# Designs tried in a protein design run: designed miniproteins, single chains, continued (5). Part 102

Each design is a single chain, and the fold is of that chain. pLDDT is the mean over its residues in the fold that is shown.

## One batch from the design tools (miniprotein)

Design m19532
Fold by ESMFold2-Fast:
Order: C-alpha cells, then sequence, then structure tokens
Structure m19532 (fold): chain A 90 residues (1-90)
C-alpha cells in the first residue's frame, strides 16, 4: 500500500508538470498538492491516512465511471478501493 501511494504521488507530480506547461496553473497546483500529500503519507507509513485518501479516490472514480460510462474508470475505482482496504487492515 505504501508503494501504491508513492506511485500515485509520482503520477500526480507528472500531471502537475504537464498541466503547468500547458498554462493550467490551478489544475497543476492541485495535482502538486495531492502528490506532496501522498508522498508524505508514504514516507511516514501513515496507513490510516493512505486508507482515507484511497477510499475517497475510489468513491470519486465510482461516480465518474457512472457519469461517463467508462469501464477504465470503474477498474481504477476497484483498484483504489482494494488499496484502501489493505491499508485499513494494517
Amino acid sequence: VVEEARKLAEEYRKLAEKYESMGFTDIAKKFKEMADKLRELAENKDYEGIAEVFRKLAETYEKLAKIFNDPELEEKARHYRRVAEEAAAK
């Protein structure tokens, strides 16, 4: 679960750089903040914090999957829910 938090932090940092280069500074700032938060949770092995973040992500992607009828978003929601449950079990 710590590795999953680190991977997501890296992905969000890359997204922040991409959106910053496109001039979407507000979106870039939000991704950078989330990346920094996930990195901090991973470094501190904050399993409760990791569980909370991934549970909220699972809920968000479940809603997006229903709105867009996108099976890829549904798969991401299932993955994030599993990570949250594994973190909560620590």
Scores: mean pLDDT 79

Design m19533
Fold by ESMFold2-Fast:
Structure m19533 (fold): chain A 95 residues (1-95)
Amino acid sequence: SVEERLEAALAAAEAGDYAGAAALFNSIPREELPEGVRRLLEMERALLEEEARRLAASEAEVPNVLAALEVELIKTRGMLSMDRGVEHLHEVVMK
């Protein structure tokens, strides 16, 4: 499921498998992401795209850097949710 692939991407990022996290996340169509996750990414889209272009060593790497930044944003929001209660983590990851 989409939720299983998203959880796998987050777990890969937590383990430091940057390339694996990006590949897993890129395998998920944007329209199939949970609504909360899609809204989070839409809110930060311009900043994430700018940062990805800044960090990428080449134009070809931009999509992979962007995917990793998106996974890190989702992970960071999850950590913020832990400060506010476990139920908010469900809202971010699950629709």
Scores: mean pLDDT 71

Design m19534
Fold by ESMFold2-Fast:
Structure m19534 (fold): chain A 73 residues (1-73)
Amino acid sequence: KEIEEIKKLVDNVEATARRLKAEGRYDEAIALVDIAIGILKSIKPNLSPEAQKVADEAIKRLEKLRDEIEAEA
């Protein structure tokens, strides 16, 4: 369930952030991604080792998306 919840969070955040970026709402897109990264970093220490690996991958994906949005802003 932890891994499924992390994947759903990341997919929803990526979809929403990309939509906000497409609308020219860069500040809102960056804020959403930053909040999601913060949540993942906060919960990571309490996750199973397998879920921690998924969280690390999710954080990297979101950090890359943040950099992409910021570069286009």
Scores: mean pLDDT 84

Design m19535
Fold by ESMFold2-Fast:
Structure m19535 (fold): chain A 96 residues (1-96)
Amino acid sequence: MEEEIKRRASEHVAQLGEKLASTGTPEGVRKAAQLARDAAEAGLGEAAVTSLQAVLKSSSSADEDTLKEVEEARRAAEEAGLEEAARLAQEAIEAI
């Protein structure tokens, strides 16, 4: 039951993160970064990865608030042992 709830939550967060970042607006990218942090804190590795990939692709629209959210997402991913998400967060930090 726990894993089914995590899977559905992860799918919804990933879809929302991609949609928000794909707008190419600073607000959309920041919201996607916030979702990546929340997903990493919740241990939703695939959602965190998808949201961070979307932020990385839209890094030219990222502001200082987005950078802070990505830094927090990297910390949360490292703490949760989500190596792929932590790596993508570091790449996004370097791209911003």
Scores: mean pLDDT 79

Design m19536
Fold by ESMFold2-Fast:
Structure m19536 (fold): chain A 67 residues (1-67)
Amino acid sequence: MSVRDLLRRLAAYFGLTAGPEASDEQLAAVEAILAAHPQARASLEAIPDLAPPEAEGPAARFMLRDV
């Protein structure tokens, strides 16, 4: 699982639908920290996956963003 997916899951866990938007440098820094602390990574990955796997497609997002 990528760090971006973990951060997005954390945002969903706290009721944020947009999810965190992080630069590649920020993602690399978080990945390095998690690699140094495998217990912390395991704890983050234990957070429930609240994302619907296929309930929302790109078409739905495009329609919601348009007039």
Scores: mean pLDDT 57

Design m19537
Fold by ESMFold2-Fast:
Structure m19537 (fold): chain A 78 residues (1-78)
Amino acid sequence: SEEELLNLAKLLQEMDLATAVAVLRRYLLEKNLPLPSDAELRALVERIKAAPSVEEAARVLAEFLERLRGRPAEPQAA
């Protein structure tokens, strides 16, 4: 939901980078989404932290999640 993404984006902006990456990884696993590399997660968190507003951070997050949903599901973790 939009509220869920806004809350997550706000938390990610307030946390240190390492904790934010860990929280984002957990969120993706809970949503049964393909898990990207640590480098990709780190880059996403940095973009979220650089966003001028929580709303824009949530939009960046939503766009990333939609791209992940469009990727072919792998039968095993890579």
Scores: mean pLDDT 79

Design m19538
Fold by ESMFold2-Fast:
Structure m19538 (fold): chain A 76 residues (1-76)
Amino acid sequence: MSELVRRAIEAAEEARRARELYEKGEISAETLAGAYLRAIGALVETELAYRRGEVSREELEEAARAGREAGIKFEP
């Protein structure tokens, strides 16, 4: 797995955890928004890398799956 794909998966997992904490009232809406912006940016960067041939389809699908688990509607 490339470092770019790993970062996208980690950002998506962070966004998922942030959503859970927000639903419990433990973090602000600004903190939640920041986590989701980071995750979306990392997923978009991974899709662009795939289009350039730098990331495999399988790696892109792994990142997309992590995004969907976070509630991000991401379809390459």
Scores: mean pLDDT 83

Design m19539
Fold by ESMFold2-Fast:
Structure m19539 (fold): chain A 77 residues (1-77)
Amino acid sequence: AMSPVEVAKKTLEAFRKAAERYLAAGDPEGLRQIADALETFADKLKAEYPDDPEIQKLANEFKTLAEELRRRAEELA
């Protein structure tokens, strides 16, 4: 079975690939939806694993990507 850290890393990579597809399509709403999902997932990771520094670091990476995707969505609009 995959560790929670490995699951989080694979999930982050899946969101990055989805974001690339929405960027290629010129879809700002798709990017905002991915950003919302990234923030929700980050909050769940922080709540589930509050004492795991690797998970906390990954949750921050999710939030950073969400902020980047919101900026890119505004540039497309």
Scores: mean pLDDT 87

Design m19540
Fold by ESMFold2-Fast:
Structure m19540 (fold): chain A 65 residues (1-65)
Amino acid sequence: SWMEKIRASLAKNAHIVPELIEEMERLATSKKPEDIAKLVARALELSLYSEEGRKKSLELLKKSK
């Protein structure tokens, strides 16, 4: 399935997950429209990793308000 292929790819590159979280935290402090768009894109990407990733994505999106 599509999700299975994504998760397999992410498992191979699991070491980048902390970097994605760091980038999202940085973007969440920005008020620029382009940074908000990037935050949403990263949130969708992170939400595909795990339930914990989905929860963290929602938290960071909330902070961007």
Scores: mean pLDDT 64

Design m19541
Fold by ESMFold2-Fast:
Structure m19541 (fold): chain A 93 residues (1-93)
Amino acid sequence: DKINELKKKITDLENKIKEVEAEIQRYRDGAAETEKLLADAKAQGASPEFIARLEAQRDTLRRMAAVGEKELQKLKDELNKLKTEYENLIKSS
């Protein structure tokens, strides 16, 4: 049944979206924690090398979150397309 196949694809994709949202949040939380460590390190007069390492770590986590956001948008666009296809099939039945 094409309707049941689409319903399963929609559910699977909604679950995947939740997983990706959780991964993005982990990167964001990591970046926020690194930013706090950066503020503390600067206040304590840490070495330029140590500060640069924390900045690189923060920037990497921010980039990973941004990549995840692009993937999340693609998944949401696919979900909207599948939901529209499902609705059209029900109306034509």
Scores: mean pLDDT 90

Design m19542
Fold by ESMFold2-Fast:
Structure m19542 (fold): chain A 62 residues (1-62)
Amino acid sequence: MGELKELAEKIIDAARAGKEVEMMELLLKMGDLMLSLPEKEHEKASAFQGELMKKLQAIRDS
């Protein structure tokens, strides 16, 4: 989870800076990391991803 949080912060920073390519690369890394997580952490990871996507949508709509 700590790695997901760090990666999500980088994704949000890239999105706010308008760095679309870096944001996409970081999103792919997050997807890979989520697939490597233990099954017991998947619910927390899914909820966290949902929050991240809402924040990214808000940035896009700005």
Scores: mean pLDDT 78

Design m19543
Fold by ESMFold2-Fast:
Order: sequence, then C-alpha cells, then structure tokens
Structure m19543 (fold): chain A 99 residues (1-99)
Amino acid sequence: KEAIKYAILAAKTGDEEYYKKASELLLELMRELGFSEEEIESLRRMLETQHPNMTIHDRGLLVAMMAATLLEGEEAGERLLKLYLESKEEALKELEKLA
C-alpha cells in the first residue's frame, strides 16, 4: 500500500524523492512476496535506467500500477494499464483507492 501511495505522490507532483521512495517500497514489496533477488535487481536496474523521455509523473504512475498488479493480481494490472491509456486521471483515481 505505501508503494502505491508514494508512487501516486510522485505522479501528482513530479517530485523525484517520492519516486525514489515509491521505487524502494516496490522492491521491498517484491521481496515480501517471495520474488528472487535476481528478479528484484532486474526491476531495480529498470527503474533506475528507464528512458529520458519519461517524466517523473509517468514513472510514478507506472510504479503505482506495478505495485497494484503485485497486490491485486495481473488482471487488475491489465485493467489499470487500459485505464491509464484512456485516461491518466481515472487511472490515478482508481490507484488512490488501493493506496
């Protein structure tokens, strides 16, 4: 839940510190759920090295959707992704319910 909360703050504010906090909480959530250290390090590298074309706002929304997918399941993640592509505001609203 905290990962989604801080990721939403990053998405709303563009604040890199909220993005860093959300990313670390997402990695901790993966560890709690029994993902391997190799899987966790793979995601860490992806979160650190993602494209210069992505704003902190967009990266925050992606971290929130990843955390929601881990907590609620793959079908919920697919629904959130579809919603994000149609309306970032509506996706953010649904993510806030999960925070």
Scores: mean pLDDT 77

Design m19544
Fold by ESMFold2-Fast:
Structure m19544 (fold): chain A 88 residues (1-88)
Amino acid sequence: HMVRVHVPNPIPKKARYAVEVYDADTGELLARGEVGGDETLVVDVPASYIGRRVRVVSRNLETGEERIAYGVITRIGDEAFVFFTDSN
């Protein structure tokens, strides 16, 4: 029923970040956590979230700088990954 999702930090740096994952269409908060700049946030979500477009907000905990990236939750084997789609 639950699937493990790997969410890359869209701003890799040596600082700590708060990462929030929202449904891009509804604005629903799906997951949140803290990571180092070179780490991936790993969260468990319902399998029904696979294929959803998400908005990932990464905020530097020291400076307050925020970045937003858009992606899709994609299943690979028994795990899922957010692949960022808006690179232009």
Scores: mean pLDDT 78

Design m19545
Fold by ESMFold2-Fast:
Structure m19545 (fold): chain A 60 residues (1-60)
Amino acid sequence: PDILAVRVETPDAAARAAVEAAIDAAMKSPSPSTQEALRRAVEAARAAAEKAGGRVTVTY
């Protein structure tokens, strides 16, 4: 199923910005390609949260 919402809570501003950009792209043009880009951004944000602290919550 497609990602419906993502909440990123981490001090890494770049990780938050990347997820926000991917969400915006997926909302403007829902496609398998934009959903895949969003999943990659979420994975990167989870890695950033593990290093810097925080969490990432995904709703499908």
Scores: mean pLDDT 78

Design m19546
Fold by ESMFold2-Fast:
Structure m19546 (fold): chain A 72 residues (1-72)
Amino acid sequence: DLPERLRKASEIAREKGYTKLAELFDKAAENLDPNVLTKIMIYLEILKAEGDEEFADLLRKAVSGLIKPEDL
């Protein structure tokens, strides 16, 4: 269930202190807006570039588990 995984990702992001990213996950869970999902993907690339690659990968796995196993 994608909305449930997005809410879970929001909790994980908030616990780590990424409040803005958590808000984006909550918005995506409400209506699966493609524009919000795109902003989330951009945020994850920024986290990777800033050195939090393992955490960005964890969030990608949490969300992508419903799409394809090879898209992790």
Scores: mean pLDDT 74

Design m19547
Fold by ESMFold2-Fast:
Structure m19547 (fold): chain A 94 residues (1-94)
Amino acid sequence: IAEAQRLFAAGRYDEAIAVLDTQDPNNPEANYLRGQALARQGRYDDAITEYRKAYSLTTDPQAKQVILSNLSRVLAKQGRYQEAEKYLQEAKEL
């Protein structure tokens, strides 16, 4: 995780994703960071899939709010405003 975070911070998104691909698929931190890297590359459908995985595996309310906020932002960028608003409302209830 730490190496993937460092690569992401450096803007090296492909390398960050490659490192994350070696992680446990049930690791919410890895899924979340992968979603961010994919979103930065404009790969919104893939980013949404990874954010949904992170959300399903996360129990911490603060982490859930952050995931839902980013999921909503990506959905809005795709013009899926109704879904974006639904997730923003869900985040407010956490």
Scores: mean pLDDT 78

Design m19548
Fold by ESMFold2-Fast:
Structure m19548 (fold): chain A 74 residues (1-74)
Amino acid sequence: MDGEQAAEAARRAALAGSDVRGAAAGAGSFHKESQEMGGTKPEGGLAAARAALAGSDVEAAAERAQEWAFKTRA
């Protein structure tokens, strides 16, 4: 009922499915970039959807934070 319990469950899921969530985030970005180039390939979007269905929300946030840190170092 509380977000506290939901957040904890999400964290535990992220620890078990880190790879799938990261793949979903990467695929999502690829699909977006493909569209910016005028492309219409849903391959990235489909890969992201599949990975997202098998992963957890918090893991995507964790990977994004890692990328931000890496980029900020520049």
Scores: mean pLDDT 50

Design m19549
Fold by ESMFold2-Fast:
Structure m19549 (fold): chain A 65 residues (1-65)
Amino acid sequence: SREELIEEFIRRAREELRRRLGEAAEGVKIDRETAASLLDAFDWDVDVAVAMLLREAEAALQQPP
């Protein structure tokens, strides 16, 4: 179901963020509404949605204030 895809996305996104960003990942908030919107934008492809979220999170941490 789409609910299962949302939970899978959040789980994988959190796991990948922690793996790549460590403690900085704790600052990245992923709510169900945001997860559903990202998944919908990428035809409910969890792999693509996770990759896009990681790219945005990494870019946000590297931007000067």
Scores: mean pLDDT 76

Design m19550
Fold by ESMFold2-Fast:
Structure m19550 (fold): chain A 117 residues (1-117)
Amino acid sequence: SEEEIEELRKRVDELIEKMREAAKNGDYDALRAVVREITRLLSEAFDRKIPPEALKEIADRVIDGFIEILKENPDLPEDLKKAIYDALKGIVLMYEAATGDRERAEKKIKELEEIYK
């Protein structure tokens, strides 16, 4: 429902802000927990067959948030960088599978590859 979609948007935005705060404070345990929670919420959203346009919007916000964290925090522990990268690749693949938007998925994967140089 529209109410469920708005609740999901608010929850995702809250978690992205918690992710930024955890990274800023060097709280890597909190950052790992938030990354797992965001990934879980998106996986559940894809399974629940939320309308493609809402999924695109929400997934794009998560993808952009994760990319921002990787770019702004180059000194993150390597295991955490890999965990975020693996989560991002999984989300992009779920996005492509659910929406059929291969061009958007390819663009986001290229952006990730640029971060890893």
Scores: mean pLDDT 79

Design m19551
Fold by ESMFold2-Fast:
Structure m19551 (fold): chain A 71 residues (1-71)
Amino acid sequence: EGKELLKEAEELGERAKKLFEESGDEQAAKEVNALLLKAAQAVYQGDLEKAKEYIEKAKAKIDEAEAKHAK
């Protein structure tokens, strides 16, 4: 359901905030937050497939940025 996708987006938003606070990677955090905003909009429009697509893109971006700063 869309409610679960919104919770997942919230969790990813917290990860993006932590990434910014720990690494200072403002660009990665902004890109992730933009994808999560699009995912939330897609949920409210009833387009759950598009919402999942944006969430997966946000996950990939966070994972890549976290790996880059994991030293």
Scores: mean pLDDT 79

Design m19552
Fold by ESMFold2-Fast:
Structure m19552 (fold): chain A 94 residues (1-94)
Amino acid sequence: MRAELERLLEEARALIPELEAAGLPEELIELRRLSIEDPAEAIYKTALIAAKKLKVSKEEVLEQLEAARAEALAAGDEELAAALDEAIEKIKKE
């Protein structure tokens, strides 16, 4: 559902205070912009920042995104599923 996409974007934005505390103001500005213009790119960038700056493993991030995608597909939320698919592929491709 569209509500799940909005929720995922809000969860991505919820990392902003943590990134801000880590002293990454440029990344915060980019993430805010991308979450409006390109949700797939925003998810991808947030995942990379979480893996590299917040010490979350790349594999753990991929597992969470793949779980979210499976739930989106089961719910018939094509918009969320497409955004997650694009983000997952970008992370895997590098």
Scores: mean pLDDT 65

Design m19553
Fold by ESMFold2-Fast:
Structure m19553 (fold): chain A 65 residues (1-65)
Amino acid sequence: MPQPSPQEILDRYRDLVRAHPHMSDEELEALLERTRRELLEAGASDQEVSEAIRDLLGEWERLRR
């Protein structure tokens, strides 16, 4: 099976954050760790991973407020 692109992985996790805006800090931390691991496995650079994690945190913070 072809591996999903880093953008496809990010879009999937962004949709999960949008579907679960009231997830706990513990659940969010587990989600972000999973996102980081999958992005690295898909060939994303450390910089791209850092930007993706920042984007997901910003999205979650916007939905939580």
Scores: mean pLDDT 78

Design m19554
Fold by ESMFold2-Fast:
Parts: C-alpha cells; sequence; structure tokens
Structure m19554 (fold): chain A 100 residues (1-100)
C-alpha cells in the first residue's frame, strides 16, 4: 500500500492538473470555488495524516468538498468525470493504506 504522504502528493499533483484544465473553461468565480474546495480536501488529508482528524470527520469534509466541486463542474462533464475518478482512486488507496 502507498504511504499517506505518497497519497497526499498524488492528490496535490492531480488536483493541480485539474485546476489548470478548469481555469481554461470555467469562470473565475467558479474556479475560486473549486480551488477553495480542493484546499479544504488537502487540509483534511494533512490533518488525517497528523492524527488531528478522525477518518469519519475526514470523510465528511471530503464528501462535502467533492459535492461542491461536482456542482461547480456540472456544465463540464469531462472534468467532472476526471475529478470523480481522481477522488475514487484516492479513496481506494486510503482504505488500503489504513487497513479499512
Amino acid sequence: APSLEEIIEEFERRAKELLEEAKKVVSEETYKKIEEAIKRMLEALRKLKEGKMSYEEFLNVMKASAFEILEALKDHPELAKKFAEMVGEIERKLRETLGL
């Protein structure tokens, strides 16, 4: 299983790629909403790694932030799909790493 640090690094890399693509097609207001939601997801991952957040609290933050991003991307189904696949892959790796 990958380490939590490796999972966070992969999420950050893939999120940067998504943000670069989104910047080309969404409004500046929508871009800021996506960027802030991604920042919250990264913060939650870091807090989970540091033992400052329970897995249940982490899942609640991830679900809420993912919902905001999917709503922001509703008119961009290709980007919404890419984001959903990214989140699913990260969740799978986290479950494996945490022994869940």
Scores: mean pLDDT 87

Design m19555
Fold by ESMFold2-Fast:
Structure m19555 (fold): chain A 94 residues (1-94)
Amino acid sequence: SMEEEKRRVVEGLARALKLSPRELLKLGSEALGLSRREVRELIYELMTQDPTKPISSRQAKMLEIAHEEGYKRRSPEEKERYEKALKEQQEKLA
């Protein structure tokens, strides 16, 4: 069913971020002021849309939230490596 397909897409993104699907939907709902159903629809649209299509402001905010939570789930060693790489990139762009 379409609902099962949407569920699998949300589960896939949650797994990539080391979150449960419930945690991902709750975070999106709280941050965007949407129902969990609307967050599921937003994630499904974002993950299955034509990659040449520009993303909406809500889709951009959903990606930001997802990345922030994924970062929090990383080990201290992974966070340190990420922060070092980010500083090196910032120095190269200055």
Scores: mean pLDDT 74

Design m19556
Fold by ESMFold2-Fast:
Structure m19556 (fold): chain A 56 residues (1-56)
Amino acid sequence: MEVDFAADDSDEARVAKLAQMLGASEEQARAVAARLAPAPGSLPSWEELQAAIAAV
């Protein structure tokens, strides 16, 4: 599932969107977001998010 992120999304909204993209819990999405520190210019692609989950 592809989910678009907006620059004005709150941290909780971004975590919820990550959880939807991953098909995972919000706790797992928070761990990924923390590891990615959160994305400085743009949020990672779906493939990058899945790679980050596999690495954490």
Scores: mean pLDDT 59

Design m19557
Fold by ESMFold2-Fast:
Structure m19557 (fold): chain A 80 residues (1-80)
Amino acid sequence: SMSPAEKLMEYAKKLLEALENNAPAEEIVELTKKLLEAAKEAGIEEEDIKSMLDAVIERMKEKNYPEEAIEELEKLREEA
């Protein structure tokens, strides 16, 4: 099995590629949730997790993703 740090890197790459390719909002949200889980397992600090979520939210807003998907990530940020 992959280490938590390897999973974090893999999900980060997949999320960035999905955002670059304008993947469906549901896929972006799902990948972000997996990235969040991997980051917590890897022991990433809460402030860094929130910064990662802020970066994803900003990119989604720039790409005109649905407000419902953005709100779901904003809720995850509050719970991080």
Scores: mean pLDDT 84

Design m19558
Fold by ESMFold2-Fast:
Structure m19558 (fold): chain A 93 residues (1-93)
Amino acid sequence: MAEERARERVRELLEELEKNKDDLEKQKELLQKTMKVDHELTEKEVELLKLAVKAQAEVMELVERARAGDESALEEAERLAAEVEKKLKELIE
């Protein structure tokens, strides 16, 4: 399924970013290639995109859990949204 393929791509990207957490240049290459960005990413943009990819992977997992009848998945989604907002604010200013 197309949705399953998208989930696999997000998970693979997240795993590669974690594996290369100390290699900023590799993280830039991975994000630029996957997101088809036409400019060189700044360190701040890399952090923002890493946050976005991680949030997307967590949301996809929470959606799957909610479909399976896990009521706690909705509460976790609200916490994730709050955490992402906090981190975005810290990265912006």
Scores: mean pLDDT 73

Design m19559
Fold by ESMFold2-Fast:
Structure m19559 (fold): chain A 74 residues (1-74)
Amino acid sequence: MSAADIARFLRSHGYDFTPAEIREIARRAGLSYEQLRAIAESAIDQGLDAETLRRIALRTKAMVEAGRAGAAEL
């Protein structure tokens, strides 16, 4: 699973994301691609727009950090 896979998945559902944008969101939010894909699937099911998906991803980062004080990216 890669940023390109997530971007392609989102585009198939009408969300215009590039692999580069997915990589930036994952890195900025401190999320794995698996976590980001789960958020994307939930957003599509709820009919959320791209901006809302980005906000959810960033908010999820705070929850992950609170649960894993010693967590490091990659």
Scores: mean pLDDT 68

Design m19560
Fold by ESMFold2-Fast:
Structure m19560 (fold): chain A 93 residues (1-93)
Amino acid sequence: SAAALAEDQATLEELGKEEVIKEAEKVAKEGLEKAKKELDEWKKNKDYEKIEKYKEILKKKIEELEPFKDDEAIKIIIEALEELLKYIEELLK
């Protein structure tokens, strides 16, 4: 029936959303770990100019993504960028 087909399609759309969210979580986690490692190296090398430039890039990217925060995948990315920004603030103390 048309109703059964519509229910199956809604289930497939929810499964598709879950996969996109899982991929966003994976990309955020791996990206966060790599970025923190790179920031630690820049601090060790006293490359404060690179750290400050990266901080400004992160702020701008968060601002650009903010209108799309109702998308759960985008929200995950914003939260990862905000965690990096907080990490930089601790790093520069």
Scores: mean pLDDT 79

Design m19561
Fold by ESMFold2-Fast:
Structure m19561 (fold): chain A 85 residues (1-85)
Amino acid sequence: PDNDIINEAVDILQDAAKSTSNSKLKAALNNLSLSLKDSATNKNDLIQALNTLLDLVKNDDLSNLNSTEKKKLLALATKVINSVK
């Protein structure tokens, strides 16, 4: 994917991880951030991390993410997953 998309996604994921009190969501956000930064991470691990994040965001009604940040995060995650084969 484009480096600008990766950098924007990493920043949003790190900010979201700092804002959330949900330990599972925080771990998923941090793991995805690390996977996006690590060019050696295989595509299957990246896709799995993205799907885990999407499931947690979808099912976490108590997420500390506001509506705008959640939509932006989901849009970036979807764009990244669609860019990976």
Scores: mean pLDDT 65

Design m19562
Fold by ESMFold2-Fast:
Structure m19562 (fold): chain A 91 residues (1-91)
Amino acid sequence: KVYARVTFAGPDGTKTKIESEDPALHSALGILYAAADFEGIEITNGYGVYRTKEEAEKGLQALGDALNDAIAGKTATAKFGGADGTFRKKA
């Protein structure tokens, strides 16, 4: 049993998919993706599996940290669970 699965969308048309029964997690991830799009941040496809609510919260924090680093002009990787998601400023 897992708490959530998250697939990160790339700008090439790969869909973001969130598989969780937690509406708060869906809302938080939606805000994060909207913020990334607004700031012109590219998210390279990644995959996360979170076994507990605490792991999902730590994963969300790592995604937020990677987004902030990318906004500052760095290439940042958020790593929690499966494959890594990479955040980079476009253009």
Scores: mean pLDDT 68

Design m19563
Fold by ESMFold2-Fast:
Structure m19563 (fold): chain A 84 residues (1-84)
Amino acid sequence: MIAKGIVKAKLSEKPLSPEALNALNETAQKTGADLELDKEKGILTFTLEDEEEKAKEAVEAITATAEKLKEAGYLESVESKVEL
């Protein structure tokens, strides 16, 4: 069955470095996720649709990258979900 994966991250006051931005874009490309940046709200959104297990694996990979960037101070929060 097809599932929708969503990962939302809130940007901190610390500007994304070129390396951090590259990590986000590379993760989106590898997982097939669409990456959107709402500059006004400071929100990054990854969205993907795939078979349930692949969607879960992709969301886990994206969340792992986002959590590392949160630990580095680039993100305030990370939220993830998989919808069936």
Scores: mean pLDDT 85

Design m19564
Fold by ESMFold2-Fast:
Structure m19564 (fold): chain A 94 residues (1-94)
Amino acid sequence: PSEVEKLLEELEELKERVLAGELSPEQAADRLIELLKRGKEVAEKLGDEKTAKILENAIKTIEEALKRKEPPQSLLALVQIALDEAIRLAKELA
């Protein structure tokens, strides 16, 4: 599979684990940041500056929320929003 297809699979797996309550909000945020950073590198290699910037902004938003020690429910909501957006973008690139 392509790097995009592998990222999509890992993003969808993360979403399932989050919905199943298998991860703390902090664990989900850390894993998502890792996948978003890989997605940004892939978008940059493909010359998709718009997608790379969207992913960079999502990374910063989650990192700032972690630094502020956002309530678990607020952090989880941000993770879910960013995860759904990343899955949508990965499907468009695959």
Scores: mean pLDDT 86

Design m19565
Fold by ESMFold2-Fast:
Structure m19565 (fold): chain A 98 residues (1-98)
Amino acid sequence: SPAEKKAEELVKKAEEYIKNGDYETSGRYYLKAAEYYVAADFGATEAGIPFALAYKDMVSQENRDKAASLYEKAAEAFEKAGNTVEAQRARDLARFLK
């Protein structure tokens, strides 16, 4: 889907920012990529992500697993940036999808 392709592009950007030591920006890209995987089964809309998170059982297991993994990577990046609040939020989202 277009959402899955966008998520893959965002993951590549997150990995580039990690290599450059910009952990805060990397965390934001991983978080956005996870949101696009969650939204993939609802169609790619610029604002559809909160609906997808409210109805996680309607998200495919494959997309939930990918999103959870990316939320965990976002949390690690935010911790390296010293952003403990966003790191905890990302971990909570990863746990919610499992």
Scores: mean pLDDT 79

Design m19566
Fold by ESMFold2-Fast:
Structure m19566 (fold): chain A 74 residues (1-74)
Amino acid sequence: GKESMRETIKTGPKAALENYKKSLEAEKQGDLSKAAAYYSAAQLHKIAVRFAASQVPELREEAEKALKEMEEEM
């Protein structure tokens, strides 16, 4: 329902950023499989946030701002 989508918009950008940072750390350690897994998780969180925002129009601007702030940290 809508509550799950609101939760995704609130937590998703941070989860995407955390997984992206873990991907970079794994890459620096030479663990390319682990790096790919974390990078994929980060992309899935971003996709989930965008999908949730498409379903909850009243949170769309908040979601877009959070995603932009997240991508500026990447």
Scores: mean pLDDT 85

